Designed miniproteins, single chains, continued (4). Designs and how they scored, part 11

Each design is a single chain, and the fold is of that chain. pLDDT is the mean over its residues in the fold that is shown.

## One batch from the design tools (miniprotein)

Design m12371
Fold by ESMFold2-Fast:
Structure m12371 (fold): chain A 59 residues (1-59)
Amino acid sequence: MKLDEYIEQIKKELERFGKDLPPVEEVKERWERLHGKITDEDEKIAYEALLKLAEEQEN
């Protein structure tokens, strides 16, 4: 899945459940805690999508 497709999918799910992403800092901490290092390409793209959306919500 492409970055833009992940972003759109996450946005739709958040809208559906009436939820916002946590702050960028919390997204980073939680991802590192669960995955240590991001080595899989698909996981990297998903992580980048989450960071981008969280940053947009903070700004």
Scores: mean pLDDT 70

Design m12373
Fold by ESMFold2-Fast:
Structure m12373 (fold): chain A 66 residues (1-66)
Amino acid sequence: SSEERAKLLTEFGRAAKKGDYEAAREKAEQLIKLGADRELVEKLLEAAEKGDFEAVDRYGTLVLLS
């Protein structure tokens, strides 16, 4: 559901901001299992690991819409 997806994105963002990329990858995998677009989630994860939070916001929005 969109509520579950939004919760996972919030948890992903918190993990990424803390530099906890293991937790961020776990949340990314859960997003994909909920039916989020795999390519968008992979780009979201790449952006987070690069510290590109503008791209994180952009791809996060696209993940919510996919």
Scores: mean pLDDT 84

Design m12374
Fold by ESMFold2-Fast:
Structure m12374 (fold): chain A 55 residues (1-55)
Amino acid sequence: VEIEERNFALVRRDPETGEYVSEMAKATVSKTGNKTVIKIETPDKTYEIRLEEEL
């Protein structure tokens, strides 16, 4: 199991207004076998992406 945490600035386009928004985000990447979990924490939301390598 490998876990990596990093802080970075996330720049994204707001779909409602069309303007670019910059916010601080924390990314945690965890790998176990063929599965990878990416957790992104922003001040207002937490996103989790689960990936599984094809066998």
Scores: mean pLDDT 70

Design m12375
Fold by ESMFold2-Fast:
Formats: sequence, structure tokens, C-alpha cells
Structure m12375 (fold): chain A 79 residues (1-79)
Amino acid sequence: SLLPNDSEKEIEADKRFREEVVPLLESGADPAKIEAAREKLLEIFKEVPGHPLGLLWVTVAAAEDPRFEALREELIKAN
């Protein structure tokens, strides 16, 4: 069954978001760190494109950097 494997991937994706993306966003003022956060977020979505929290993660990122609003709009259109 795919469900247990998908659950493990979702847990890992959430962990990566919290450990790799959130600290970069919390830097607040460094454009290079914000861009690194965007790249890591895209990698996570590429691995787990149907993650239930995906839109929430992008919404949180967009609150720190307006450039993530374009990514959020693309994800809404893809849904």
C-alpha cells in the first residue's frame, strides 16, 4: 500500500520545512537566505507535490517575502 509510504514522506517533508526552511525565513532581512528558503521549499514540493500542508507552507513563506506569492498562485491554479 502507498498510504504508509506517503505518510512517511509527508512527515519527512514537514520536518524538512521546519528544520531547513523556517530558520531561513526567520532571518528576516537576508535576500540570499530567503532565496535559499524558496529553493528548499520547491525541492520539498517536488518530492511531495500533494502534501496537505503545502499551501499553508507557501502562505507562511509569502508573509516573509512577496516573491512567494507567485508560487502560491501557481499552486492554487495547479489544484
Scores: mean pLDDT 65

Design m12376
Fold by ESMFold2-Fast:
Structure m12376 (fold): chain A 67 residues (1-67)
Amino acid sequence: SSKEITEKIAREFAEKVDEIVQEWIEAAKALSEEELEKARENLRAGKASLDEVAAVLGEAELRQLAA
């Protein structure tokens, strides 16, 4: 039924959202306080896109490798 399909999609979506959020939390630990504040501002202003989030995560990973 359509309800069963919707429930499956909703569950899969929730799982992916949780995964992304956990990655954000881990990346945030590698960011400076200034960068964290900028990321929070962009999210609150509704300016942040998935591409912008991906860029922040990439910068955090580069910093961890450089350290």
Scores: mean pLDDT 63

Design m12377
Fold by ESMFold2-Fast:
Structure m12377 (fold): chain A 75 residues (1-75)
Amino acid sequence: MEEEERRRRLEREVQEGLFRMVAAIFAMSPEEPSEEELERWAERLGVDPETLRREAERLRPEIAAHRAELLAAEA
């Protein structure tokens, strides 16, 4: 019984990790993701497409700033 809840918690953590990775990939893309791509990935991740789009938009400036910082540090 408690083992099932522990398993669900682990599965949720894995799904959250995948969600973050997909959102980061969209955020790193120079082009905005298509509505169809957002819907397909959101369905696979079990989240709202709007939630996935918002997370990618939120991460985009942060990833761009961090990337610029890394490039400046390596120069």
Scores: mean pLDDT 73

Design m12378
Fold by ESMFold2-Fast:
Structure m12378 (fold): chain A 80 residues (1-80)
Amino acid sequence: MSVVEKAKEIMDEAFELLNKAYEENAPEEKLKEIEELFKQIEELAKKAAEAAYAGKEEEAKKLVEEMEKLLEEMKKIVES
């Protein structure tokens, strides 16, 4: 996959986790935390796309790795 495709995949998974939290009627405090993590992932996705467009492949990969780390944090909160 391209870096941009991988970032999109992570974004889609994060969106599914956000929806799951709403469906499971998670406490308001947990929802806010999940929403904040989703916003951070979204910001990193934009930066990764910018880095990829600029030909900074290594920087783009690093940003995608940060997105994956935040996605794992979202999973832990949703599954708690």
Scores: mean pLDDT 83

Design m12379
Fold by ESMFold2-Fast:
Structure m12379 (fold): chain A 84 residues (1-84)
Amino acid sequence: DPAKEKLIDYLRNVAKLSDEEIEFIFKKVAEAPPEQREETLNLLMFVVGLAKERNLSLEELEELYEQLLNSSEEEQRALLSKLK
């Protein structure tokens, strides 16, 4: 799939993610129901952007993603405050 290859290239060469981090992203998208796959991908891409800006570890990226899935608006504001 050219779109998948393009996304992997972006995540590896632009976002500088490891293969493990890229696998995490695709695993979470695959776990989502088909009707939510685009929403899940968009959320993960947002989390990747935040992780890149904050220089977060894989563990912190996973925590951020899980928080956003279950977060209130107050928790989302707290996550955004990590941008410095």
Scores: mean pLDDT 71

Design m12380
Fold by ESMFold2-Fast:
Structure m12380 (fold): chain A 55 residues (1-55)
Amino acid sequence: MPSDEELEKYLKSLSKEELEELIKEAEKVIKTAKDIPALVELAKRVIKIGKKLLE
């Protein structure tokens, strides 16, 4: 599992369009992969950090 620092560095390396697409995919993961807690937790972190970077 990547740390929040590693995740933020990766997300900062993406274009605004790529980051927006990844956030949309993460939102879909939360809805479809509720039976995989680790993946849902990662998706929530991507959305939280990604949305802050888009502000």
Scores: mean pLDDT 78

Design m12381
Fold by ESMFold2-Fast:
Structure m12381 (fold): chain A 111 residues (1-111)
Amino acid sequence: EAAKKAVEHALKAMTYASLGRIDEAKKHLKEAEEYLKKDPNSAEAWQAVGDAYFALGEYEKAIEYYKKAVELDPNNASAYRNLAVLYREMGKEEEAETYEKKADEIEQKKS
């Protein structure tokens, strides 16, 4: 399934990024995006690509993909927490606080 392939390639992109192998990371990220185009309704796949962009330091792209992930799955606490971190890095404290509160609300319901 295309969504599963998108997640697999995004995870490989994150692994290569963590090893400093940026060219390999970008190659797998491109594959993840191509599979995501074939099955764009998987919140998990959108989040995984967002995680890969975040690992590469591409914050605007990471935000774009995380916003799509939470649009598809509003209970995704990890995507909201990552949005809060990225908005704070960009100096947008009010937006960061809004996303932190969303993540905390979701996590409190799990405990």
Scores: mean pLDDT 86

Design m12382
Fold by ESMFold2-Fast:
Structure m12382 (fold): chain A 90 residues (1-90)
Amino acid sequence: LEKLFEELKKNYGVAFVALYLHRVFGLSEEEIAKLFGVSPEFVRETIERATELLKKAREALENGDIDSVKKYLEELRKFNEEVEKKVKAA
């Protein structure tokens, strides 16, 4: 799990890894918070924001709005960078 976490964090960003661990592996916000060295509240906010941006990108894609897809994916990328900085500081 730790090796998988390091690999996913390097390739996909911490916000995506948090979402993946919660949705695919069924880890609680508290368990993910321990893995990241952050608060459960921070994990919850991170999962909620990542989910919102992915949902908006999906809706834009379904509507053929490629410019909005690019916008929301870029917002998700920038959000991942901010989350990475906070996790590294913790």
Scores: mean pLDDT 76

Design m12383
Fold by ESMFold2-Fast:
Structure m12383 (fold): chain A 59 residues (1-59)
Amino acid sequence: SQAEIDALIAQLRALGRHDLAERIEALRKTLPDETVLRMAQLLLEEVQEAAAAGRPLSL
């Protein structure tokens, strides 16, 4: 749903990943919500894992 995507975008921004939040916003315009939601979930997980490992996540 759009609300779930909005929540994930907010979490990415809270983690300082405005670049990834903007990418998800762009994808919302062209892809189905289900696909965008899945991609946002995966990106958030990778950002959290990279932070825990002490390394930046490269795009």
Scores: mean pLDDT 78

Design m12384
Fold by ESMFold2-Fast:
Structure m12384 (fold): chain A 82 residues (1-82)
Amino acid sequence: MVSSVLLTAPASLEQAERAARLLEERAEKELGIKVIARPVVRDGRARVLVTTPATTDEQNAKLAELLAESLREAGIPVEARE
């Protein structure tokens, strides 16, 4: 099973690419898992599609944290998470 997450925050293509690269690097270094993060442009808006291998709930939670950190470092504004 794989999980896919779409970035919903407004982003340029450059910011989406940076966030994707940061997420892939961090997931491999900190969790030992390979994720595929792809910048996607639709209707002039850049988004990031993230595909992960089957992981535990704990690993999925950590991936969400790494995604948020990667978005912040790429300069993409994100809403507060609950």
Scores: mean pLDDT 66

Design m12385
Fold by ESMFold2-Fast:
Structure m12385 (fold): chain A 83 residues (1-83)
Amino acid sequence: GELVERFRERLRRLEEEFEEAVERGDKEKLEELLLEGEILLGLIRIALGVAKLEGDEEMAEELEELIERAEELIERIREAIKE
């Protein structure tokens, strides 16, 4: 669905910006990306709740995969900030 595609594109952009910020040693950008990632994760979790209430199993599975991917990105950002 369009919603899943929008979340996937936003996550892809955050992943790309994360790699660039790590290469530059830009801690301020990493902190900004952490906030943006946490906001995106929250939005995906809300969308997952709605998909489950509506019985949309296909959308729920796609959103669960995006949640795992967003959580992995957030963990990587947190580790990069510690350095």
Scores: mean pLDDT 89

Design m12386
Fold by ESMFold2-Fast:
Parts: C-alpha cells; structure tokens; sequence
Structure m12386 (fold): chain A 71 residues (1-71)
C-alpha cells in the first residue's frame, strides 16, 4: 500500500510539474504575442490531461510570469 501511495504521489507530482512547465510556455507565448499557440496550450491544460486544480495552478503561474515581465 505504501508503494501504491508513493506511485500515485509521484504521478501527481509529475502532472503538477508538467502543468507548471506548460504554464511557463503559455506565459512566454503570450508575451511574444503568439495568441494562437497560447490558446492551444490553454486548451490542453483544460482538456482531460490534467486535474482541474493542476490546470488552475498552471494558469495562475502563467499570469504571474506575465505580470513580472511587464513590471
């Protein structure tokens, strides 16, 4: 059972890291003005690959990066 829990936690952490990486890419593309690619990444964040909370975290991280770049 501990091994099963570790595997689930590891998979969740991998998804969280993927979501953060996608959030950073989304912010970078938005700052470059490439709205089409940003929209595609945004759609992927919401479409079944990530849990809702992870997708929201990625979006929040993207917004933070954009604000920092414009500051």
Amino acid sequence: SMEEKRKEEEEKRKREEEARELGEKLAELALKGDLEKAAEIYAKLLADEFEEDIALEAQAKAREAIVEAKA
Scores: mean pLDDT 68

Design m12387
Fold by ESMFold2-Fast:
Structure m12387 (fold): chain A 85 residues (1-85)
Amino acid sequence: MEKIAQAIGLILRAMGHMIDAELALRRGDVETARRHLEEAIRDAQEAISLGELVDTARKVLERAERALRALEEGDVEAALEAIRK
């Protein structure tokens, strides 16, 4: 039960970082968006390591990684689409 609660908290935190990244990109703050995406990746990876809600955590990880890659390529619109899915 404790691991499930921790995984839920990490997934919600990762999703919150994804929302903050979208808001940062909409105001042109690419550096803040990148930091939030890196935090979302970290939280999703930690949730996966707990072995609970792995499919949900993996989907969040894949979205955050796609968005971060798009930003590394300078494609803000692709990053926004990856965050929104």
Scores: mean pLDDT 87

Design m12388
Fold by ESMFold2-Fast:
Structure m12388 (fold): chain A 55 residues (1-55)
Amino acid sequence: SEEVLAELEELLRKYQAGEITRDEFLKRVVEIAEKYGLTPEELARLVHQARLRLA
């Protein structure tokens, strides 16, 4: 959904800006997956889509 993409985009922006560490980024990605009930495959697709939006 648009809500999960917005959260992933914000998280990716913070990571790319050096505001959070790689470990913190990975922890927050897992928290988003748990919050939205995402499978690993769905999470991977949404992270890829969020990255494309930030390119």
Scores: mean pLDDT 84

Design m12389
Fold by ESMFold2-Fast:
Structure m12389 (fold): chain A 71 residues (1-71)
Amino acid sequence: TEELEKMLKEIIEEIRKKAEEAKKIPSEEEKERIKKEIEELLELLLRTAPPEVHEEIEKAVKEALKIIEES
């Protein structure tokens, strides 16, 4: 479905953007805040998004958290 593809792309892009912003932040406290925001976004998305995209969303979140953790 085109709508599903667009939604998934936008969600993944949003998650990736938050991770890249966190990577640039020199404050450990602020990085931790963004990690929490990404985790909260995951929880919201798993409740609202169709089950068929959950795996892709979870993968994107896991990659985003890894980017922040490694920065």
Scores: mean pLDDT 77

Design m12390
Fold by ESMFold2-Fast:
Structure m12390 (fold): chain A 86 residues (1-86)
Amino acid sequence: MQPLTQLDLSGLTREEILEAIKKNPNLKILDLSRAEDVTDETVEAIAKYAPNLEYLNLRGATRVTEKSLKAIKEGLPNLKKLDLSG
């Protein structure tokens, strides 16, 4: 099974999201829209395990704080688009 560069993980649990990210270190596009279980810990794990990410959709992630923004700024140097609306 080849690692994926694009994943739609909207509506999945935190555990499913973390496992999918760890298995796909070459992720460039990640959709986490409407994932109410996405927390700062989830975003920190994304920054650690998917450093090549270029697009991150976090629309509706109401549990994300300034800690996530710091993790993104420090851990995702290739990020071109971040969606936080909702």
Scores: mean pLDDT 78

Design m12391
Fold by ESMFold2-Fast:
Structure m12391 (fold): chain A 57 residues (1-57)
Amino acid sequence: SELTEGARKGLEQAEKALAAGDRAAALTSAGHAYKMAEEAGDQELAEKARELIAKAR
């Protein structure tokens, strides 16, 4: 679904932001990805987003 694809793109952006040291951008992207994954019912992507949110804090 578009929500699942959006969640994956958000996770990719969050990982790139973390690699660049931009925690604020990483948190925003991971948070958006988490909401999209939850709305899509994709538990695996939602858990991945939670991990990135924890790392960005």
Scores: mean pLDDT 85

Design m12392
Fold by ESMFold2-Fast:
Structure m12392 (fold): chain A 55 residues (1-55)
Amino acid sequence: ALEKLSPEKQEKVLELQKKILELFKKLVESTDDEEAEKLSEEIAKLREEIDKLLS
């Protein structure tokens, strides 16, 4: 849970979540398959970073 993390890790998780949201918005609007794949991979990497910070 976020409450058990250091304040610095909590801030990083929130920043990563905001970035994921922005990339997800681009993904939803994307009509280019190559761009969609790139955005999906970036989102997956950011989610992995959050998972590592949380546990």
Scores: mean pLDDT 79

Design m12393
Fold by ESMFold2-Fast:
Structure m12393 (fold): chain A 71 residues (1-71)
Amino acid sequence: SLSPEQLEAEILASLAIILGALAKKDPRVTPEQLAKIDELVDRAIEAARAGNLEETQKAVDELKKLVDELS
């Protein structure tokens, strides 16, 4: 079984995947923003695989900030 921290990190990585996929459907997304979304989703996945909850949370928070900048 996963540790509680690993489980939380995996839930956050799943959130990053969903959020990234939804953001990429927005026709206002620039190529630079698209690349950054992919980078942040990849960072969240890798951090979660490593069991690094702090790094996973940072990637999700940065992704949320980027999505908030879409208008």
Scores: mean pLDDT 83

Design m12394
Fold by ESMFold2-Fast:
Structure m12394 (fold): chain A 100 residues (1-100)
Amino acid sequence: MSREEQLEKLKKQFEEIFEQLEKLGVITPEERQAALDALNELVESEDPLKRSIALFTLNAILVDAVVRARIYQPEKVEEVEKLAREANELLLQIVALVDA
């Protein structure tokens, strides 16, 4: 029922996915922090352009993670691609909930 509870749950799931990507070595701690900062801007900003830039930043980090897996850890690419798709699905849900 609570939109605030749903948003908090989605944010935590997103943070857990990025923690897993960092543990897999396909993003840096700095990129994980940048993703969390962008997620906070996406949720808190009232400017649609700033939200769009934050969403672009998050997607760029996810794409880079998949590319790194394919180059350096091809045995993990399926796992990384799954995590990236789950993160993108959560981002769409967060955007929809914030814009509602």
Scores: mean pLDDT 84

Design m12395
Fold by ESMFold2-Fast:
Structure m12395 (fold): chain A 73 residues (1-73)
Amino acid sequence: MMSHVEAVLEQARRLVEAGIRAGEVRLGLAKAGKLIAENIDDPEVREELLRRVAAHARELLAERGQTIAAAPA
């Protein structure tokens, strides 16, 4: 059922968040990708989950970067 796929996505997102928190974004993404590959056999679903996880990581990193944007003089 879709809730099983959502559980895999949730675990993958937690791996990425842990990686970002540790300053190891690439390792977090690699672990998330491996988890998805091991638990999702449907290539379309796998691609969608990988895309969502990557987007989540980029969004978190972009928001962190944007909060440092200083107003010009």
Scores: mean pLDDT 74

Design m12396
Fold by ESMFold2-Fast:
Structure m12396 (fold): chain A 74 residues (1-74)
Amino acid sequence: MEKLIKEAEKLKKEGIKAHNEGDYEKAAELFKEAAKLAEKADPEKAKQIKRMLASVLLHAGKDDEAAKLLAELD
């Protein structure tokens, strides 16, 4: 469990770096992987990462995917 959280945190940080560099597609991929890992260990952490993912998807022009993800978060 702790190992999955640690990997998710690492991927989240890499995603934030990619987002800051303007690489929204790479950031989205990293946040997707981080959210998937976090979902198995910490659902609340996964929701936080999914909110970051939705923001990145909007910047990448993937409006439908972002809207679907935001609806999932309630």
Scores: mean pLDDT 81

Design m12397
Fold by ESMFold2-Fast:
Structure m12397 (fold): chain A 55 residues (1-55)
Amino acid sequence: MEEAIERVRAEAEALGLSPEAIDMAVKTARTALNAGVDPETAVRSALEAARIFDA
């Protein structure tokens, strides 16, 4: 779980997203992981949502 959350944060930062979008990505990934979504899907979905949010 921690590794997936750290990956989301690192990739969101690399994409140049706002601090608010990064926080949204982390929160989205945690919610998905807690709901039983696999780590790869959770990371991908969180980054997609954050990118749309910051657009």
Scores: mean pLDDT 80

Design m12398
Fold by ESMFold2-Fast:
Structure m12398 (fold): chain A 77 residues (1-77)
Amino acid sequence: SAIDCVNAGRELPMPWAVLAYKEAIELKPDFAEAWCELGNALKDLNQLDLAAEAYKQALELKPDFAEAWNGLAAVLS
């Protein structure tokens, strides 16, 4: 399931975590938490433009998502 893919990604080292989060998004594109976790993983890989895009998708799905707001602010500053 999409939740299982997100949980697996949190336990995986990079770059495998990115693949797990992308699979979660393929299974459930409206899963804001998966988009936020993808943003965090991309930020850790210094892929800042892609991280910002992932955080913006999380915020479109869940505008009150504080973690995604903090992540976006970090990659845009």
Scores: mean pLDDT 83

Design m12400
Fold by ESMFold2-Fast:
Structure m12400 (fold): chain A 55 residues (1-55)
Amino acid sequence: EKAKLEKQIALLEKSIANTDELIAEASKRDPEMAKRLQEIKKQLEKILAELKKKL
């Protein structure tokens, strides 16, 4: 149970890091996409915080 949560947290942290890279690239070319990616990142961070509370 705990190990499964830790694995999900690690995967989510990796997804957030990948989203940061996409935001940096999109900010140079497509501000609208960058804005949407920032909203996605905010939701991923919220989910991460909730998972860490359960740990």
Scores: mean pLDDT 82

Design m12401
Fold by ESMFold2-Fast:
Structure m12401 (fold): chain A 99 residues (1-99)
Amino acid sequence: MAAERAAEAAREAARAANRASDAAPTPRASMLAGAGATAAGAGAAVGKQGGAEGAAEAARAAGEAARKGAEASGNNPEATKAAEEAERAGEEAVEAAAE
């Protein structure tokens, strides 16, 4: 079902955002990426109840937060790679919700 696929993509976005947080060399960069992971995880849970669109929005927010975290880290290569993975998972969640 679309909601289940969007929720799965949101969980992937959360995991990627957590990796970006772990790779971040500063507390601020780590906090920005980590906030995205928390939002995506919450969105996955809500998506099961409130539908695919909610999960997709949360996954996109996680990708954006991970990107901001990577930028705050001075474009640390590991943080940037994890942010790209989070953004990609967010796009997949939106596509799953749009079907």
Scores: mean pLDDT 70

Design m12402
Fold by ESMFold2-Fast:
Structure m12402 (fold): chain A 65 residues (1-65)
Amino acid sequence: PPLSGEASEKVREGFREASRLDDVEEAKEVIRKTMEELVKKGLVDEETAESIAKVLSTHLEEKHA
């Protein structure tokens, strides 16, 4: 299912911030923290947050490979 506008915007902001980092592990931490905040606010469930974090982390790893 599609994310709400607020959740989608926060994910884009987090990914933009992560993409500006040179260290892939630090970039992954930004994604993880962004998803934790969305779960805490009730904007996404834990399973959806984990799936999004996995996809974005994979993109960051591929960029740095």
Scores: mean pLDDT 78

Design m12403
Fold by ESMFold2-Fast:
Structure m12403 (fold): chain A 50 residues (1-50)
Amino acid sequence: DEELERLKEVLSEVLKRPVEDIVLDDKTTFRELGGNGILKKELDEALAKL
């Protein structure tokens, strides 16, 4: 659960969306959250720092 909250914050920063707009479940994809190939690279770099 702590890792999930950190992931939501990272996704919020990368996607430039409020944390409350980041809904994660088993079927949620990065693209469905408004991500694209460029933002995915940024996300991968941010996650590597965790």
Scores: mean pLDDT 68

Design m12404
Fold by ESMFold2-Fast:
Structure m12404 (fold): chain A 87 residues (1-87)
Amino acid sequence: MVEELLRRAEELVREGDRLVEQARSSTPEQARRLVEEARRVAEEALRVALEAMRLSTDPEDISRAAGLAIRAVGILTEGDLILRQLE
């Protein structure tokens, strides 16, 4: 269960990173859509990572979940910065 949540969060973080990277090289219209999708993916990644952290009794799993939560917040922050630059 915890491993499945960690794997899911890792997949979501990778997708969010990919969407943000694509947004940087896209037109303003495409970048807005990509960032909106990255935000949804990152919010789900954060939710799943926090759930894994709450359910875990293993310090290693807790550390891994915390790292994924930090990365998800990073995607949200990068997305916000991109949107501000497009105005």
Scores: mean pLDDT 87

Design m12405
Fold by ESMFold2-Fast:
Structure m12405 (fold): chain A 66 residues (1-66)
Amino acid sequence: MSEEEKEKIVREVAEKLESGKITAEQAIDELEKRGISPFEAAVIMSRLGYNDAASKLLEAYGKRNA
């Protein structure tokens, strides 16, 4: 997967998460199915300005691995 493809997927997921179209748990599943770590996705989201999406994703990911 190219860096551009990864960023595009992460941006789409961030937009859906911030708009309430998907839950944080659904976002994690969607990212993992695409081979993207939720942690890496949260870092990319934050860099792109999707700070609310990044925060929600990291919180849900932490709870899932606890």
Scores: mean pLDDT 81

Design m12406
Fold by ESMFold2-Fast:
Structure m12406 (fold): chain A 89 residues (1-89)
Amino acid sequence: MKKITREEALAEAERHGDREGFEKLLEIVDKAMENNAGISVEAEEVGGRRRLRVKLYDDNGNLIDEFEVEVSPRVLELLARYGGKKRKL
């Protein structure tokens, strides 16, 4: 996949009608990086969209934060393009 800039990724998410969902995913990633947090993701399908429940844990295994985001499958592909090659998910 082609690696793209944050601005290019946001513009493409807007074209798919999910800019806000993609912005929330970027906020979660930024927070995880700032805290060196472990990430747990639960995904379910809802009417052709993906509902993601994301939990962030510190180095001691304590829950830092929890987020729920609903995105299109296209926005998940876009996140993979922005972050490089898909790893495990």
Scores: mean pLDDT 72

Design m12407
Fold by ESMFold2-Fast:
Structure m12407 (fold): chain A 80 residues (1-80)
Amino acid sequence: SEELKKAAEGYADLLLSVYETYGKEGLKRALDALYEHLKENPNEFEREAAIEGLKLAKERVTDPEARKILDEGIEKLEAL
């Protein structure tokens, strides 16, 4: 849906901003916080949007270690 696409783009932009400003450590902390938030406040739409947003962010990241952090974040969210 258009709403899902916009939400995913929002998550991607947020995570890329964190990565640009705080590097890999900041990205990992942001993903840990996102996971805890979605675990405590289950919402299928937000979970799907976050997963798609992480996939979009991964397309714009070339560093293999940062890509691995995003993959681990996707796996955690998919397991919720």
Scores: mean pLDDT 91

Design m12408
Fold by ESMFold2-Fast:
Structure m12408 (fold): chain A 75 residues (1-75)
Amino acid sequence: ERYELLKEFLKDVPLAEDVTDEYIKEIAERLEGFTPEDIEALVKAAVLIAKSRGRDVLTKEDLDFALRGIRPSRR
């Protein structure tokens, strides 16, 4: 389900210490109604935010910020 998809999209992304398995499960619960494409877009947006802030790792803050800007899409 969304937890497994989120983990798959994050597998090649360097994660900060605050991006725990518990946090990933929490985020996955907030993704009700998201398609695989929406979840991929969320991860890509979070990575872009991290890079724009000069970080080589994805943080909890980056994922939270990306989630605020993304809605389930019509595709």
Scores: mean pLDDT 76

